# Designed miniproteins, single chains, continued (4): the designs that were tried, part 87

Each design is a single chain, and the fold is of that chain. pLDDT is the mean over its residues in the fold that is shown.

## One batch from the design tools (miniprotein)

Design m15009
Fold by ESMFold2-Fast:
Structure m15009 (fold): chain A 73 residues (1-73)
Amino acid sequence: MEKGVQYLLKGLEYYRKAVEAFEKGDYEKAIELFNKAIDYFKQAIKYDPSFQQALNERIEELKKLIEEAKKKL
């Protein structure tokens, strides 16, 4: 499996876990997991630049979710 795709799948896994934590009201854990998802999405872009536009848009949306989680702490 290509490295870009491996990092993309890891990012999606952490994103799913972050949403589950957010829905359960565990905002500190959600913030940690969203940041891990962002890091993996950045690695995916590094290894496959074709993901740049779609993943940068997703990263900005995740940053907004992190700020929403911080407001609930």
Scores: mean pLDDT 88

Design m15010
Fold by ESMFold2-Fast:
Structure m15010 (fold): chain A 120 residues (1-120)
Amino acid sequence: MKTHRLRVTVTVNDDGSVTVKAESLDGDEVEIKAERISPTEVRVEARSSSGAYFEAVLEGVKPGDTYEIDIEIDENGNVVRFEVRKNGKPLSDEDPIRVTAVASTPEQYAANRAARAALE
């Protein structure tokens, strides 16, 4: 296998809580978590049993919003496809999403995290 394909769905409930679902289009098991880090920001993390990892921050989130994220990561930890829909529509430049980490293995994730911190 040369790529890992993940689909992540994030729902911001009317009470401000966040519900997440993730699936691997390659049949791997996926662990997902999401955390509200500010009133308008949600951090999403997904990890497949094959070692693919994805982390992003959704910005400008509001109660009732639903996000669908399709990401494809190669064996070297590069994002080869990234598509985001908000409430069934492609994201605009006004609805930013920041991909903060991607990896195909835990070691690539650690290296990416360290490199990102050095650029900050």
Scores: mean pLDDT 73

Design m15011
Fold by ESMFold2-Fast:
Structure m15011 (fold): chain A 94 residues (1-94)
Amino acid sequence: SALEKAEEYLEKAREIRDELGPDAPPGREALEEIAKALEYIAEYLSQKPDPLYQELAKLAREAAERIRAAPTEEEALRILEEFLRRAKELVAKA
């Protein structure tokens, strides 16, 4: 399922981050795995009729595209941080 694939890519990103340590930048490889996970999260959530899930799906899809298009790792990380902030705000309103 899309959710199982999302979990797989998030675990790969986590493993890469853990190998680099908490103070190291995640690197392009980990950010690419996160972008893939976000695409599958968006696919899974878009199947739900709830407005919250539709908005989260849209944000995840936009974040994945922007992370992949980012010219630098610093820019990709900033996009990820902004996505996480916006996602938390949406969930808090539910």
Scores: mean pLDDT 76

Design m15012
Fold by ESMFold2-Fast:
Structure m15012 (fold): chain A 88 residues (1-88)
Amino acid sequence: ELRKRVEELGEEAKREVARLIEAAKAGDGAATLAAAKRADEILQELGRLRREAEERGDKETAELAQEVINEVLQQVQAARAAIEAALA
């Protein structure tokens, strides 16, 4: 089910954003980069699922995917701000 896949990827992205914050606070550059890359990969996959839902005429799932993408992007922006503040 596309909707379930979107929800699962959204939760995975949130976990990677949390890892990004913790790794950055610990000064672990490799872990920070790995978490950032994984979050980006998940965002790309969510974008693909949104397009697939649109092609199928599944407007509800496409809207959900866009909402999840927006939430993850907001969390990434908040994580960036928190990292900048912690390193100040």
Scores: mean pLDDT 81

Design m15013
Fold by ESMFold2-Fast:
Structure m15013 (fold): chain A 90 residues (1-90)
Amino acid sequence: MKKMYVIPVKDDPEGLKKKLEYIESEEDKNAEVLVVDDGSKDKSLEIAEEYKKTSKVPIEIIKIPDIGLREAALIGIKIAKEKGYEPVPL
């Protein structure tokens, strides 16, 4: 089954970078990434967009209205499952 890495993000650019670097190091050609931005006000969303341009792994970004990282993760897991992926929350 194809994996979808689910990354909830709220004002954590360094954590986001480390998670994306980890995913690229896995070299899984059947992986995709879903970044769930929980209303970040810093550079986290900009970093996600930059990785989307250069990443070897497809990256999708969704924005949600600051409802909490746990809820962001649950939304991402649901989306991954509905798309037929195995969710891998980070």
Scores: mean pLDDT 81

Design m15014
Fold by ESMFold2-Fast:
Structure m15014 (fold): chain A 100 residues (1-100)
Amino acid sequence: REQMLKLVEELMEKYPAFREPLDDKKYGFSKRVSNPLSLGEIKEKIENGELKSFEEVLQLIAGMTLNVMSYLPSSDPLVDDAWAMYQEAQKALDELKRKS
């Protein structure tokens, strides 16, 4: 749990645009999504005990990244940031699996 919280907190520091849900009025995410749209929502789910594995955290980050890539043009810098965030999370998971 602490390692998952540390990862999410580090991602929130590096990718501040994803700390809170993206502005639906600005970005048009007006449809209800089953996956969280922010790292803050993922952190809350870890703290509430809803997420119990690093793989579950990565899946939610992947879902958030796919939502950004689906609703924004590929030229938007948020798409690049979302992809970089996902790659960093995947790398952290791979490192954690090697050390455990």
Scores: mean pLDDT 69

Design m15015
Fold by ESMFold2-Fast:
Structure m15015 (fold): chain A 100 residues (1-100)
Amino acid sequence: SNFVNEVKEKIDKLTEETKEKLKKAKTLEEKLQIVKEYIDKLNDIIDEALEKNVKKEDLIEILEHVISKLEELKKQFPEIAELLDESIEILKDAREKLLK
């Protein structure tokens, strides 16, 4: 759907902006703050989709896309992997519940 594609584009843009910030960050503390802000913004995007009563199939597609971007970020920046793993597990659980 057009809405799902627009949401994916927002997630992609946010992820690329976050990668650029992480590359410029000089300390672990700065990187952790960047990741927390990224996760908060991703949650806002998911909450907006829920408020718009998106079809279950579309919500699953959005969650899968977010999970893929978190896994990509984890692979590129292993120093922040632990914080990303917590968010990935929450989103995977939410996806599994929707598939029932």
Scores: mean pLDDT 88

Design m15016
Fold by ESMFold2-Fast:
Structure m15016 (fold): chain A 64 residues (1-64)
Amino acid sequence: SPRVLVESSGDSGQRAAAGAAALGAAERGWTQEEAHKVAQDASTKLAKAEGAAAGPEVRVEVRR
């Protein structure tokens, strides 16, 4: 089963959203780049919903 490591400058909710998105992508067999993109998108959407102009920096590592 794939494992994902997520590092983020965001708050705990933004990190959780990024981690869930990255894990879902990895479980579907998507690439590390695709997992990073969905993690960044999820974290950015939550940050903007919370009033931020931009999302936090997100880094993703997928291990299979």
Scores: mean pLDDT 78

Design m15017
Fold by ESMFold2-Fast:
Structure m15017 (fold): chain A 76 residues (1-76)
Amino acid sequence: KLKEALEEIVKIIEENKDKPAEEILSKIYDFISSLDEEIKEKINEILDEIVEKLEPPPSKKEALEAIKEKLKEILK
């Protein structure tokens, strides 16, 4: 459920690390769009919180790395 969805987002980022950030984001958005509305809302809240705490404002690549690391931390 939520934990499995967060694990899948981490997997998408790790498996596609060599691809452009835009392509990785597209894959993440497609995956999130396939989830239950309740899970989608929780994931968006978590991702927004992670990005909002980054200073200075991150590049797309830095945002993806921060998301990956924070989701791994949450999954421990």
Scores: mean pLDDT 76

Design m15018
Fold by ESMFold2-Fast:
Structure m15018 (fold): chain A 74 residues (1-74)
Amino acid sequence: SALLEEAKAEIERLAEEAKEALRAGDFEKYQAYLDRIKAAFLRAADRLSPEETAELAAFVQELGRELQAFEAEV
């Protein structure tokens, strides 16, 4: 759905900005982006079907693993 794709796009942008903040050594800004990702997920989940919420949750978990791996490399 358009809502699911919009939520994925927003969360992906926030994850990329989180990586940029972490690369710059701005851990406070990095944490703020993680909080924004969580907020974006919760807002989207309220408007999505259970199936779409599960898909978005899997997408967020994958991005979380990527961010954790990136954090370990810097």
Scores: mean pLDDT 86

Design m15019
Fold by ESMFold2-Fast:
Structure m15019 (fold): chain A 58 residues (1-58)
Amino acid sequence: SKEEILQLTKETLRRVADVVDDYVARSQTASPEEREKLREEMQKRVREIHREYLERLA
């Protein structure tokens, strides 16, 4: 249903926001090299969340 899709979308956006917030917090005290690794980890996690979202939408 449209309501189920909306709730799934909201949950997915919250999960992405949490991942971004974690990256921002951890980056505050990180070196440039550590920041690059943290960014790669964040991007990988966001892609995983997006993949799960698309699979549940199908």
Scores: mean pLDDT 87

Design m15020
Fold by ESMFold2-Fast:
Structure m15020 (fold): chain A 116 residues (1-116)
Amino acid sequence: PIYEYRDVPPEKDVLVVKHSNLSEEEKKALELAAERLREEYGLSVEVVEEKDLAFIDYSKYKYIVSINDTPDPEQVILQVFDVKKGGPADQRIIKRGSVEELAEKIVELVLEVLNK
């Protein structure tokens, strides 16, 4: 049988996920990046804790932003996931640095993905 699939258009631009295993500095960087994306770029951005993911409809978002640890404690993997494609839109290994430096790298990657 042929199935007719109807895409529901995303209502929001970005979902930022604060995983429970992240440092307080990484969580602050994600929140700061979300604030900058909303205030400076007019994007629709929501920040959620990992515990609240069960209540989130991912199809409402274009992209999901997350940070993952690497074997090197000085580095993290920053990932932007494309919800419609079901895969990563971009990912980078970056230095942890300051909260502000990490937030800046998150903003840069999200804007690059949105402008592709």
Scores: mean pLDDT 78

Design m15021
Fold by ESMFold2-Fast:
Structure m15021 (fold): chain A 69 residues (1-69)
Amino acid sequence: ISSLSKDQVKKLISELAKKAKSLSKEKAMEVIKKILDIGFEASKVYSKKDSLEVLKHAQDEIKSVLESL
């Protein structure tokens, strides 16, 4: 993830969230955990501002997945 731009990471999160909405609840929860892991890893490598932007985007996408269940 350290080699990806913040926009590429945000796009990856959105693609994972879209995929999760087509899965069973159990598999969707696994994808949510993966999105959280990506957000956490991003917080270790990006600036404070960029990390917050990625984490906010991850939060919004996770909420969208949970609302689809």
Scores: mean pLDDT 80

Design m15022
Fold by ESMFold2-Fast:
Structure m15022 (fold): chain A 69 residues (1-69)
Amino acid sequence: MTGEEAVALLREGIESGDLELVERGGTGAVIEARSRNSEFVVEGLRELLEETTDPEIRRMIENALRAVE
């Protein structure tokens, strides 16, 4: 899974309300960031956090950011 794929999967989960997709996207983002350039992934996660008002999804994104940063 690429960083782009991970961020896209996370966005899809947010838009559909599918917490399983949010978790899979977040996990993929952390794995990709640790293996390759994390800058794109970190910026993507921050943008999603700014767009999201759901407190549970926001917490999941914040958790992914802490694992990447």
Scores: mean pLDDT 75

Design m15023
Fold by ESMFold2-Fast:
Structure m15023 (fold): chain A 100 residues (1-100)
Amino acid sequence: LSPELRALTELAMLKILLAVLKLQARRGITLSEEEAERLKKVVEELGKKLIELGADPEKVEELTELAIEGIEAAQTDPEKAAELFDESLDRISELEAEIR
């Protein structure tokens, strides 16, 4: 499996995760502190793997920072969390378009 195809697979997994979190936030569902810490770790691990696979580090850092801010906001402000997840998803789409 090529590094490009592996990177697209990791982006697809992150995209699904953020889409689910956005949907939950739009419904007013908040994250517990434990859930937020676990999810932040997952996002950080996926971001690290994307960089290792050759994705643009600056773009990966930007989308993961937005996702992490969204997860933190999802504990108290689901409306803000949904906006942050949506912005992170837009950045993922931009990165997908740049991968061969």
Scores: mean pLDDT 86

Design m15024
Fold by ESMFold2-Fast:
Structure m15024 (fold): chain A 71 residues (1-71)
Amino acid sequence: LPEEYKSKTLTATFQDTPASRVAEYLIKAEGLPLRIAQSSDALVTATFTDTPLADVVKWLEERYGVRFEPA
């Protein structure tokens, strides 16, 4: 992630949401300069409160098999 996104945080709740949809939401809603190279249909249930975007991206990649690449 570019330096400008390292200080950004996410507040959102997901319930039984496919990992591909969560990844798409992060890119579109937060304006991330990323695209989805690989995604998963695994269901995500998570609540984020002021959570660093870098941590959310890493968590999706490590736990749900999502892969991001530069847009």
Scores: mean pLDDT 78

Design m15025
Fold by ESMFold2-Fast:
Structure m15025 (fold): chain A 92 residues (1-92)
Amino acid sequence: GVRARELDENTLEIHLRVPEEARDIVLKALKDFAAKHPNVTVEELEEPGEFRVTVKAPSREEARQLAGDVMRQVVKALEEAGIDVELGNLPE
């Protein structure tokens, strides 16, 4: 499952929950994305497969676009691994 929340006008928080078998794949995808995007921070939460992704951008529109890119990377990594996970969509 996925949930998103605006922390301020330029900061978006994504809370992502995946099955334990997808944890390592999703963690790698999120870390690889964050390494290329300094304004994206990834934190693994106490429960296996729960992640917090914080996206900062100069504007709300850019933060939403970047959050969408994060979700596309996660979905692509899961599809390439053959894992069928229904994450849901970010609220529009």
Scores: mean pLDDT 78

Design m15026
Fold by ESMFold2-Fast:
Structure m15026 (fold): chain A 100 residues (1-100)
Amino acid sequence: SMEEEAIREVERLLLDLYLRLQAVAPQLSPEAQAQVDALLTEMAAIVRETVKTGDVEGGLRRLIALLEELAALLAAEGQSDLATHVRAVADRLRALLERL
């Protein structure tokens, strides 16, 4: 289904993002690293809830908001390239949302 394909795409995008964040983690302040870990934990919880409930639209909207917060945090920490990548991920989730 479109919903199952959207969930798989989101999981793939978030895994790629996790790996990119692990690569820059040593360059982040301890406070920023803790905030990134908290945002990633919340995003993982939203994905699990979305799979359980089938509320793909609600899940995507919440993930987009958290990705915008993550992008702002990364930009503030001087990770401009990664912040741009996170915004592109948010835009991809918006495109998925528009197709539902």
Scores: mean pLDDT 89

Design m15027
Fold by ESMFold2-Fast:
Structure m15027 (fold): chain A 95 residues (1-95)
Amino acid sequence: MENAMKLAGQILGSLLKNDASPLEKEFIEALKAGDFEAAVEAATRLLLERDVDEKSFRAELYSISNLVELLGGEEAKKAFEEVMTAGYKRALELR
């Protein structure tokens, strides 16, 4: 899990580069550190800030996770999906 999270973070960091927002950079750095709780907290804040509905969340998760899988394999995809899903569940509980 930890190594898979780090790989997902490296992939996302490479894709977004300088175009990432400060909170997206925080999320990417948490993934690259393998820090599950920090990554989930950053994901939760991103999802709350964007006020993302379930349909939009599922569409974005599908698109990004497939790109992570293409570049980093199935384990990196699963790690990314677990973090984002945990963040989404936490966002729903807070609002």
Scores: mean pLDDT 82

Design m15028
Fold by ESMFold2-Fast:
Structure m15028 (fold): chain A 56 residues (1-56)
Amino acid sequence: MLKIYVDGELVVEEEYNAKSKESAIAGHELLLIGDSVDGKEATIEDTENNLKLTAK
């Protein structure tokens, strides 16, 4: 499952499989860098692999 947090608040929760992770995560990373968070800290969490990626 893919989760996105902005300043610690869960804003997106989406199920995905291992094959689609790459595209889903890359897409969300591009949005976070561009316009998604208005310069706030955003965290992408992959609960299947216990992976946490923070973008600022």
Scores: mean pLDDT 60

Design m15029
Fold by ESMFold2-Fast:
Structure m15029 (fold): chain A 77 residues (1-77)
Amino acid sequence: SNKDKITDSMKKAMKVSKPQDKPVIQNGMKLVDTFSSLPQKYQDIIIKSFDDYSNGKSTIIDVEISISMGLMYKSVS
């Protein structure tokens, strides 16, 4: 399910994250139900953000931006 994909991406990010980055990822994990209710386009952006962070391709700031984007689109949907 889409929830499983989002959750798995966030769990991978949590395992490799620096201690100072963990609160941001934990906040994302609390929002899994919200994110899984978004259009697929936005779910894919969130998943990619956490996966790119886990692979060292992006920063925690990029993760925070994707979380903010998801919450913004949920509020206008």
Scores: mean pLDDT 85

Design m15030
Fold by ESMFold2-Fast:
Structure m15030 (fold): chain A 76 residues (1-76)
Amino acid sequence: SSEIKALKEKGEENIKELEELSKKAIEEEKARMDALGVPKAEQDAQLAAMEARAKENIEGAKKYTEKKIAEAEKKL
């Protein structure tokens, strides 16, 4: 249905936005740490933590979209 298609498209757009925002945030944080002279080991740890959180957030968004699509399909 058009409703299910719209939910899927919105979910995909949201995931792409989250991917771009997390990429930008990680790049900006790396540049900030470089400017402040943060040691490489601390930079690597912080960036890894940010990447892990971004992955969890994206996976959560995917599961939320799947749940909404399944709920809409049950009404058909």
Scores: mean pLDDT 86

Design m15031
Fold by ESMFold2-Fast:
Structure m15031 (fold): chain A 72 residues (1-72)
Amino acid sequence: MELLKELFEAAGEVQELLKEITPSPELQKKLEEISQKITEITTSPASDEEIQELTKEVKELKEELEKEKEER
């Protein structure tokens, strides 16, 4: 349960960033893939390792979106 909370919090932060920026086509594809993975782990049993790995991917996506927002 705690791992899922961390995952959903990270996903929520990405959604907040999307209110401020429009992602590049490359990042939009990555967003789509991550969203599908989140749906899969909520509809199927997932290991703690899979949840942690997905959380890491979401956090990395957030960093990429923040860099794109700051790009000049």
Scores: mean pLDDT 77

Design m15032
Fold by ESMFold2-Fast:
Structure m15032 (fold): chain A 91 residues (1-91)
Amino acid sequence: AGAISAGALVLAEVAEAEGREELAERFREVAEEFGEPSAEQRELARRATAELREALAADPSVLKHFEDVLTLLELKKAGKSAEELRKLHAE
């Protein structure tokens, strides 16, 4: 859980720096849902941030790739909520 939160916070910071405030908010929402990252996970995320910024400078589509992954994660959560609602209505 914490590794996903740490990664989401890194992506939120990168998206915000690129002027993608809505995308940054979506990544922060993921981080809140998966809980607070550990100190070790924050250190790994800090290192990943530097590498991600270098990759983004070389190819701006890198951020789009993570945006697509975020969309898939959001769809998976929406599906889980729909299944929970269906179970409640079946009883």
Scores: mean pLDDT 70

Design m15033
Fold by ESMFold2-Fast:
Structure m15033 (fold): chain A 68 residues (1-68)
Amino acid sequence: MEELEKEAGQLLQQYVNASLDKKTKKQADKIKKKAYKVLEKIGKSIAEKVIKQVDGLVAKKLAAEEAA
């Protein structure tokens, strides 16, 4: 279980970083799918909730950069 949590955490961090750069958007989508699969092994409800929160964080950061 701890290994899956570490792997999911690393993939989510990579997803956030890749999502902030439009050049890496395709890589961000791939990383998101990998993160979802790892989280799904822990639990589907957890995977959905975590991905929603991370997507919301990315959207806020992108909106803040466009407003600044």
Scores: mean pLDDT 76

Design m15034
Fold by ESMFold2-Fast:
Structure m15034 (fold): chain A 81 residues (1-81)
Amino acid sequence: MILEGELKATKERLEEAKKLPEKERISFISGLPLEKLKDKEFFEKVKELVDKYIEEVEKNLGKVDPRELSAKLFEEISKLK
């Protein structure tokens, strides 16, 4: 089932991301290239959104589609410029 596959993939992606250094982890989860994360203020805002996304995924796994949470993350990041 697609939803179960997405939940498993999201968990595996988060565990893989946790193995990366902070900047690379934020880049991996947010989909932003490292070049865009050179600005400290922008990086801190993206990091806050990524940390919130990780918390929401872990709390709501099986209750909300992980793709919907990812879309919300990308929308919030796009508002940061």
Scores: mean pLDDT 72

Design m15035
Fold by ESMFold2-Fast:
Structure m15035 (fold): chain A 64 residues (1-64)
Amino acid sequence: SAAEEAARIDALANAGRGAEARALAEQIYKDGGRERLEEVLRAAQLNGHSAAATVLGEVLREKE
């Protein structure tokens, strides 16, 4: 599911739906915390979802 979440964020960002991509990343953080968001970021990096990796990394930095 981390790979599916990463792919969905990537698709939204690439479609110009950046606000929805961010909202999904923030919802992942709300539901599973920092650890879950880091899992989804790892899945994005492993699968080459660069747009998702950018969005997820930005949300992680904001949650310090």
Scores: mean pLDDT 86

Design m15036
Fold by ESMFold2-Fast:
Structure m15036 (fold): chain A 62 residues (1-62)
Amino acid sequence: TPVFEQHRRELARISDDFVEGKISIQEAEDRLDRLVAQAPPEHRAQLQGARNDILGAFREMS
């Protein structure tokens, strides 16, 4: 759905901001958690999976 695609693009922006050093890992976690919470229930599990994968990658880079 268009809403799901917009959320996926926002996940990518958060990831890019972290990789570029513009935000801390705590700020990235907070932004990702808020994004998942704002998602429709039918897309929340998919976005939560993406959130967990992204945060796992961030921790590997720390």
Scores: mean pLDDT 78

Design m15037
Fold by ESMFold2-Fast:
Structure m15037 (fold): chain A 57 residues (1-57)
Amino acid sequence: GLAGAKRFAVGTGTITAAEAAAARDYDDLAALMRRGNPSLSDEQVRQALAVAEALLG
């Protein structure tokens, strides 16, 4: 779920813990990840979040 995706994003260094805490949903989290790493495509962000949701629940 969203909590697992937030933990993954922080763990990979994509965003800070404070930024992750501010995300209310997957769209907010994806936007923060893109701002942290502007070279990431929308597809790469979606794939990373889907993997994080599946593995971390």
Scores: mean pLDDT 73

Design m15038
Fold by ESMFold2-Fast:
Structure m15038 (fold): chain A 107 residues (1-107)
Amino acid sequence: SMTLLDKLLAAYETVPEEVLEAARPVLEEASKRMGWSVPDPFWPALIELGAEFMVEYYELRGLSREEAVEEAIRELEALIEAMEAHPNPLLEPLLEKAREILEELKA
């Protein structure tokens, strides 16, 4: 658990400040699309770390592997829709990576 959290925090610290600032409105739009739930605030780092890390992270939060995959898909779909609704060039690399991860998780 500590090892996964340490990797997440290290990855989050490497995300440029301008990208983190651009990512904040995406959380509001994504939460609106998810009803009354909010995606993980470390979502830019989770996307950078990839599909398997995202699943392991949600398993660490108490979900089964099947539930972790379903939650990752649900959050990624909401984040993708939020980024597409308000296009920002700073988020284009995260948007493309999110689409790749979503495709991998649905395979």
Scores: mean pLDDT 82

Design m15039
Fold by ESMFold2-Fast:
Structure m15039 (fold): chain A 96 residues (1-96)
Amino acid sequence: SIREELLLNLLLATFFSEAILVTKRLNNQEALEWLKEAHKKLVKASPEEQAKILREVIEKLRELLAQTTDPQIQAELQSAIDTAEIALEMVEKQVK
């Protein structure tokens, strides 16, 4: 439905914003460039390709989470992961 598509687009925009901001705080230029490229690919992708890209993004954010000991950065990364997982569930329902 149009409502579900709008909600998905909002969730995708929200989690990429969160992921980019926290990656900048980590001063991790490689992760930042990787996330920017993933975002470019995702906005042009089919639902099946969106699901694949979202799984790769979630994995990357979990790797960053495992590498940090800063509680505030951990909370920000976990928030981005949680939002991305909700977006992934919505995309997977569209793929069937």
Scores: mean pLDDT 84

Design m15040
Fold by ESMFold2-Fast:
Order: sequence, then C-alpha cells, then structure tokens
Structure m15040 (fold): chain A 76 residues (1-76)
Amino acid sequence: SRLDELYDEMLRALRTAVRELKKRGYSVEEIRERVRQVADSWLAYARDHLGLTDEEYERLKARIDAEIDRLVAEFE
C-alpha cells in the first residue's frame, strides 16, 4: 500500500540518520532525540502535503515510533 511505501521511505531515512550520527560519536540518547526530530518533521510533511488521513498518520507514527527504538538498540 502507499502507507507501507511511505513507511519504507522513512525507515531508510531514519537508518541513514542513525548511521551518520553514530559515525560522528553521538550517544545513544542523542541519536534517539535527533532521529525522533527527523521522524516528526517527515510525518508532519506527509500529513500536510501527501494527503494522509488522521488514522493513516497515527498508524504510520506508531510503526515509526516502534522502529526508532529498534534501530537505536541495534547500534553498538
């Protein structure tokens, strides 16, 4: 679905952000905060410009929130 495609696009952006912040020596907590900011900005853009319904926004946000925790935890 389009919602799955948007999730996959955002997931790639989040993975890139985590890798770059880790390379720059940021702590796990700092990476989490920055990645949350990237996710929130993208979700706001998608809601405002890509025609997401409130229900689609909430579902996408929930999936991204869970994935941020997973991505941050996997970086040693």
Scores: mean pLDDT 80

Design m15041
Fold by ESMFold2-Fast:
Structure m15041 (fold): chain A 88 residues (1-88)
Amino acid sequence: DERVRRLARELLEAIERGSPKVPDLVLQLLREQGFDVKSVRILSVRREGDVVVIDFQDEETGTKYVVRISTRTHNAGVGPVQETVHPP
């Protein structure tokens, strides 16, 4: 999706610049993916090779999400953090 790629590129640029726009761009990506989120708290920003990973939390619900953005393709994936269920 061209809009998702544009937002992903803008988000990567905002991260590099330390811009206050980062939470707003994360919200826009969530809305483009169909999530109804009003406010987010950025928990961490980290790099895994050519992928930038942003961990954040919905301040209203407490739900944790992750955004993964390729710095090469500008493909972006957004989803809830899956708790790794370790069998007892």
Scores: mean pLDDT 75

Design m15042
Fold by ESMFold2-Fast:
Structure m15042 (fold): chain A 95 residues (1-95)
Amino acid sequence: MPHATVEEYREVIQVLLDEGIPKEKVEKVLNYILSDPGTKTTRFTPIEIRSMIDVYKKLSGDLKALIDLGERYTQEDVRKRMGQETLDNLLAALK
């Protein structure tokens, strides 16, 4: 399956902001989502990410746990897990 486009990452970024993730934490949360073994997929769409965030909120109880988990992941983890092209699209969307 193709990975998300730059525009789809921008839509996902907007979803994270709308859900209450602080702007300065959005990249770290995305690093977690893209690097976690359970989320390994080349099919990454705004609707799937909304569903994942909702499931995570139900499992962790709040967004603080998601943000704290994001602090443990880096752009290098995304590159290692999803590849350079995915990281390049993510970084382009964050600009």
Scores: mean pLDDT 71

Design m15043
Fold by ESMFold2-Fast:
Structure m15043 (fold): chain A 61 residues (1-61)
Amino acid sequence: MLSERAREALRALGVDLATLREWARDPSREKELQAVIMRLIEEHGEEVALEVAAVLAPDFL
């Protein structure tokens, strides 16, 4: 599960973890997922982005 900081970062970007998990399971949405990860790095730092990516890893095809 995500930390409070990571959840706040996703909320600030207007997305939630459930949406990102759907995108992680859909190869056609990889570009949208990459865009969110890049925004997390830019706005909230690499540590937050890495935490989100790690939680999503089991959902990748």
Scores: mean pLDDT 77

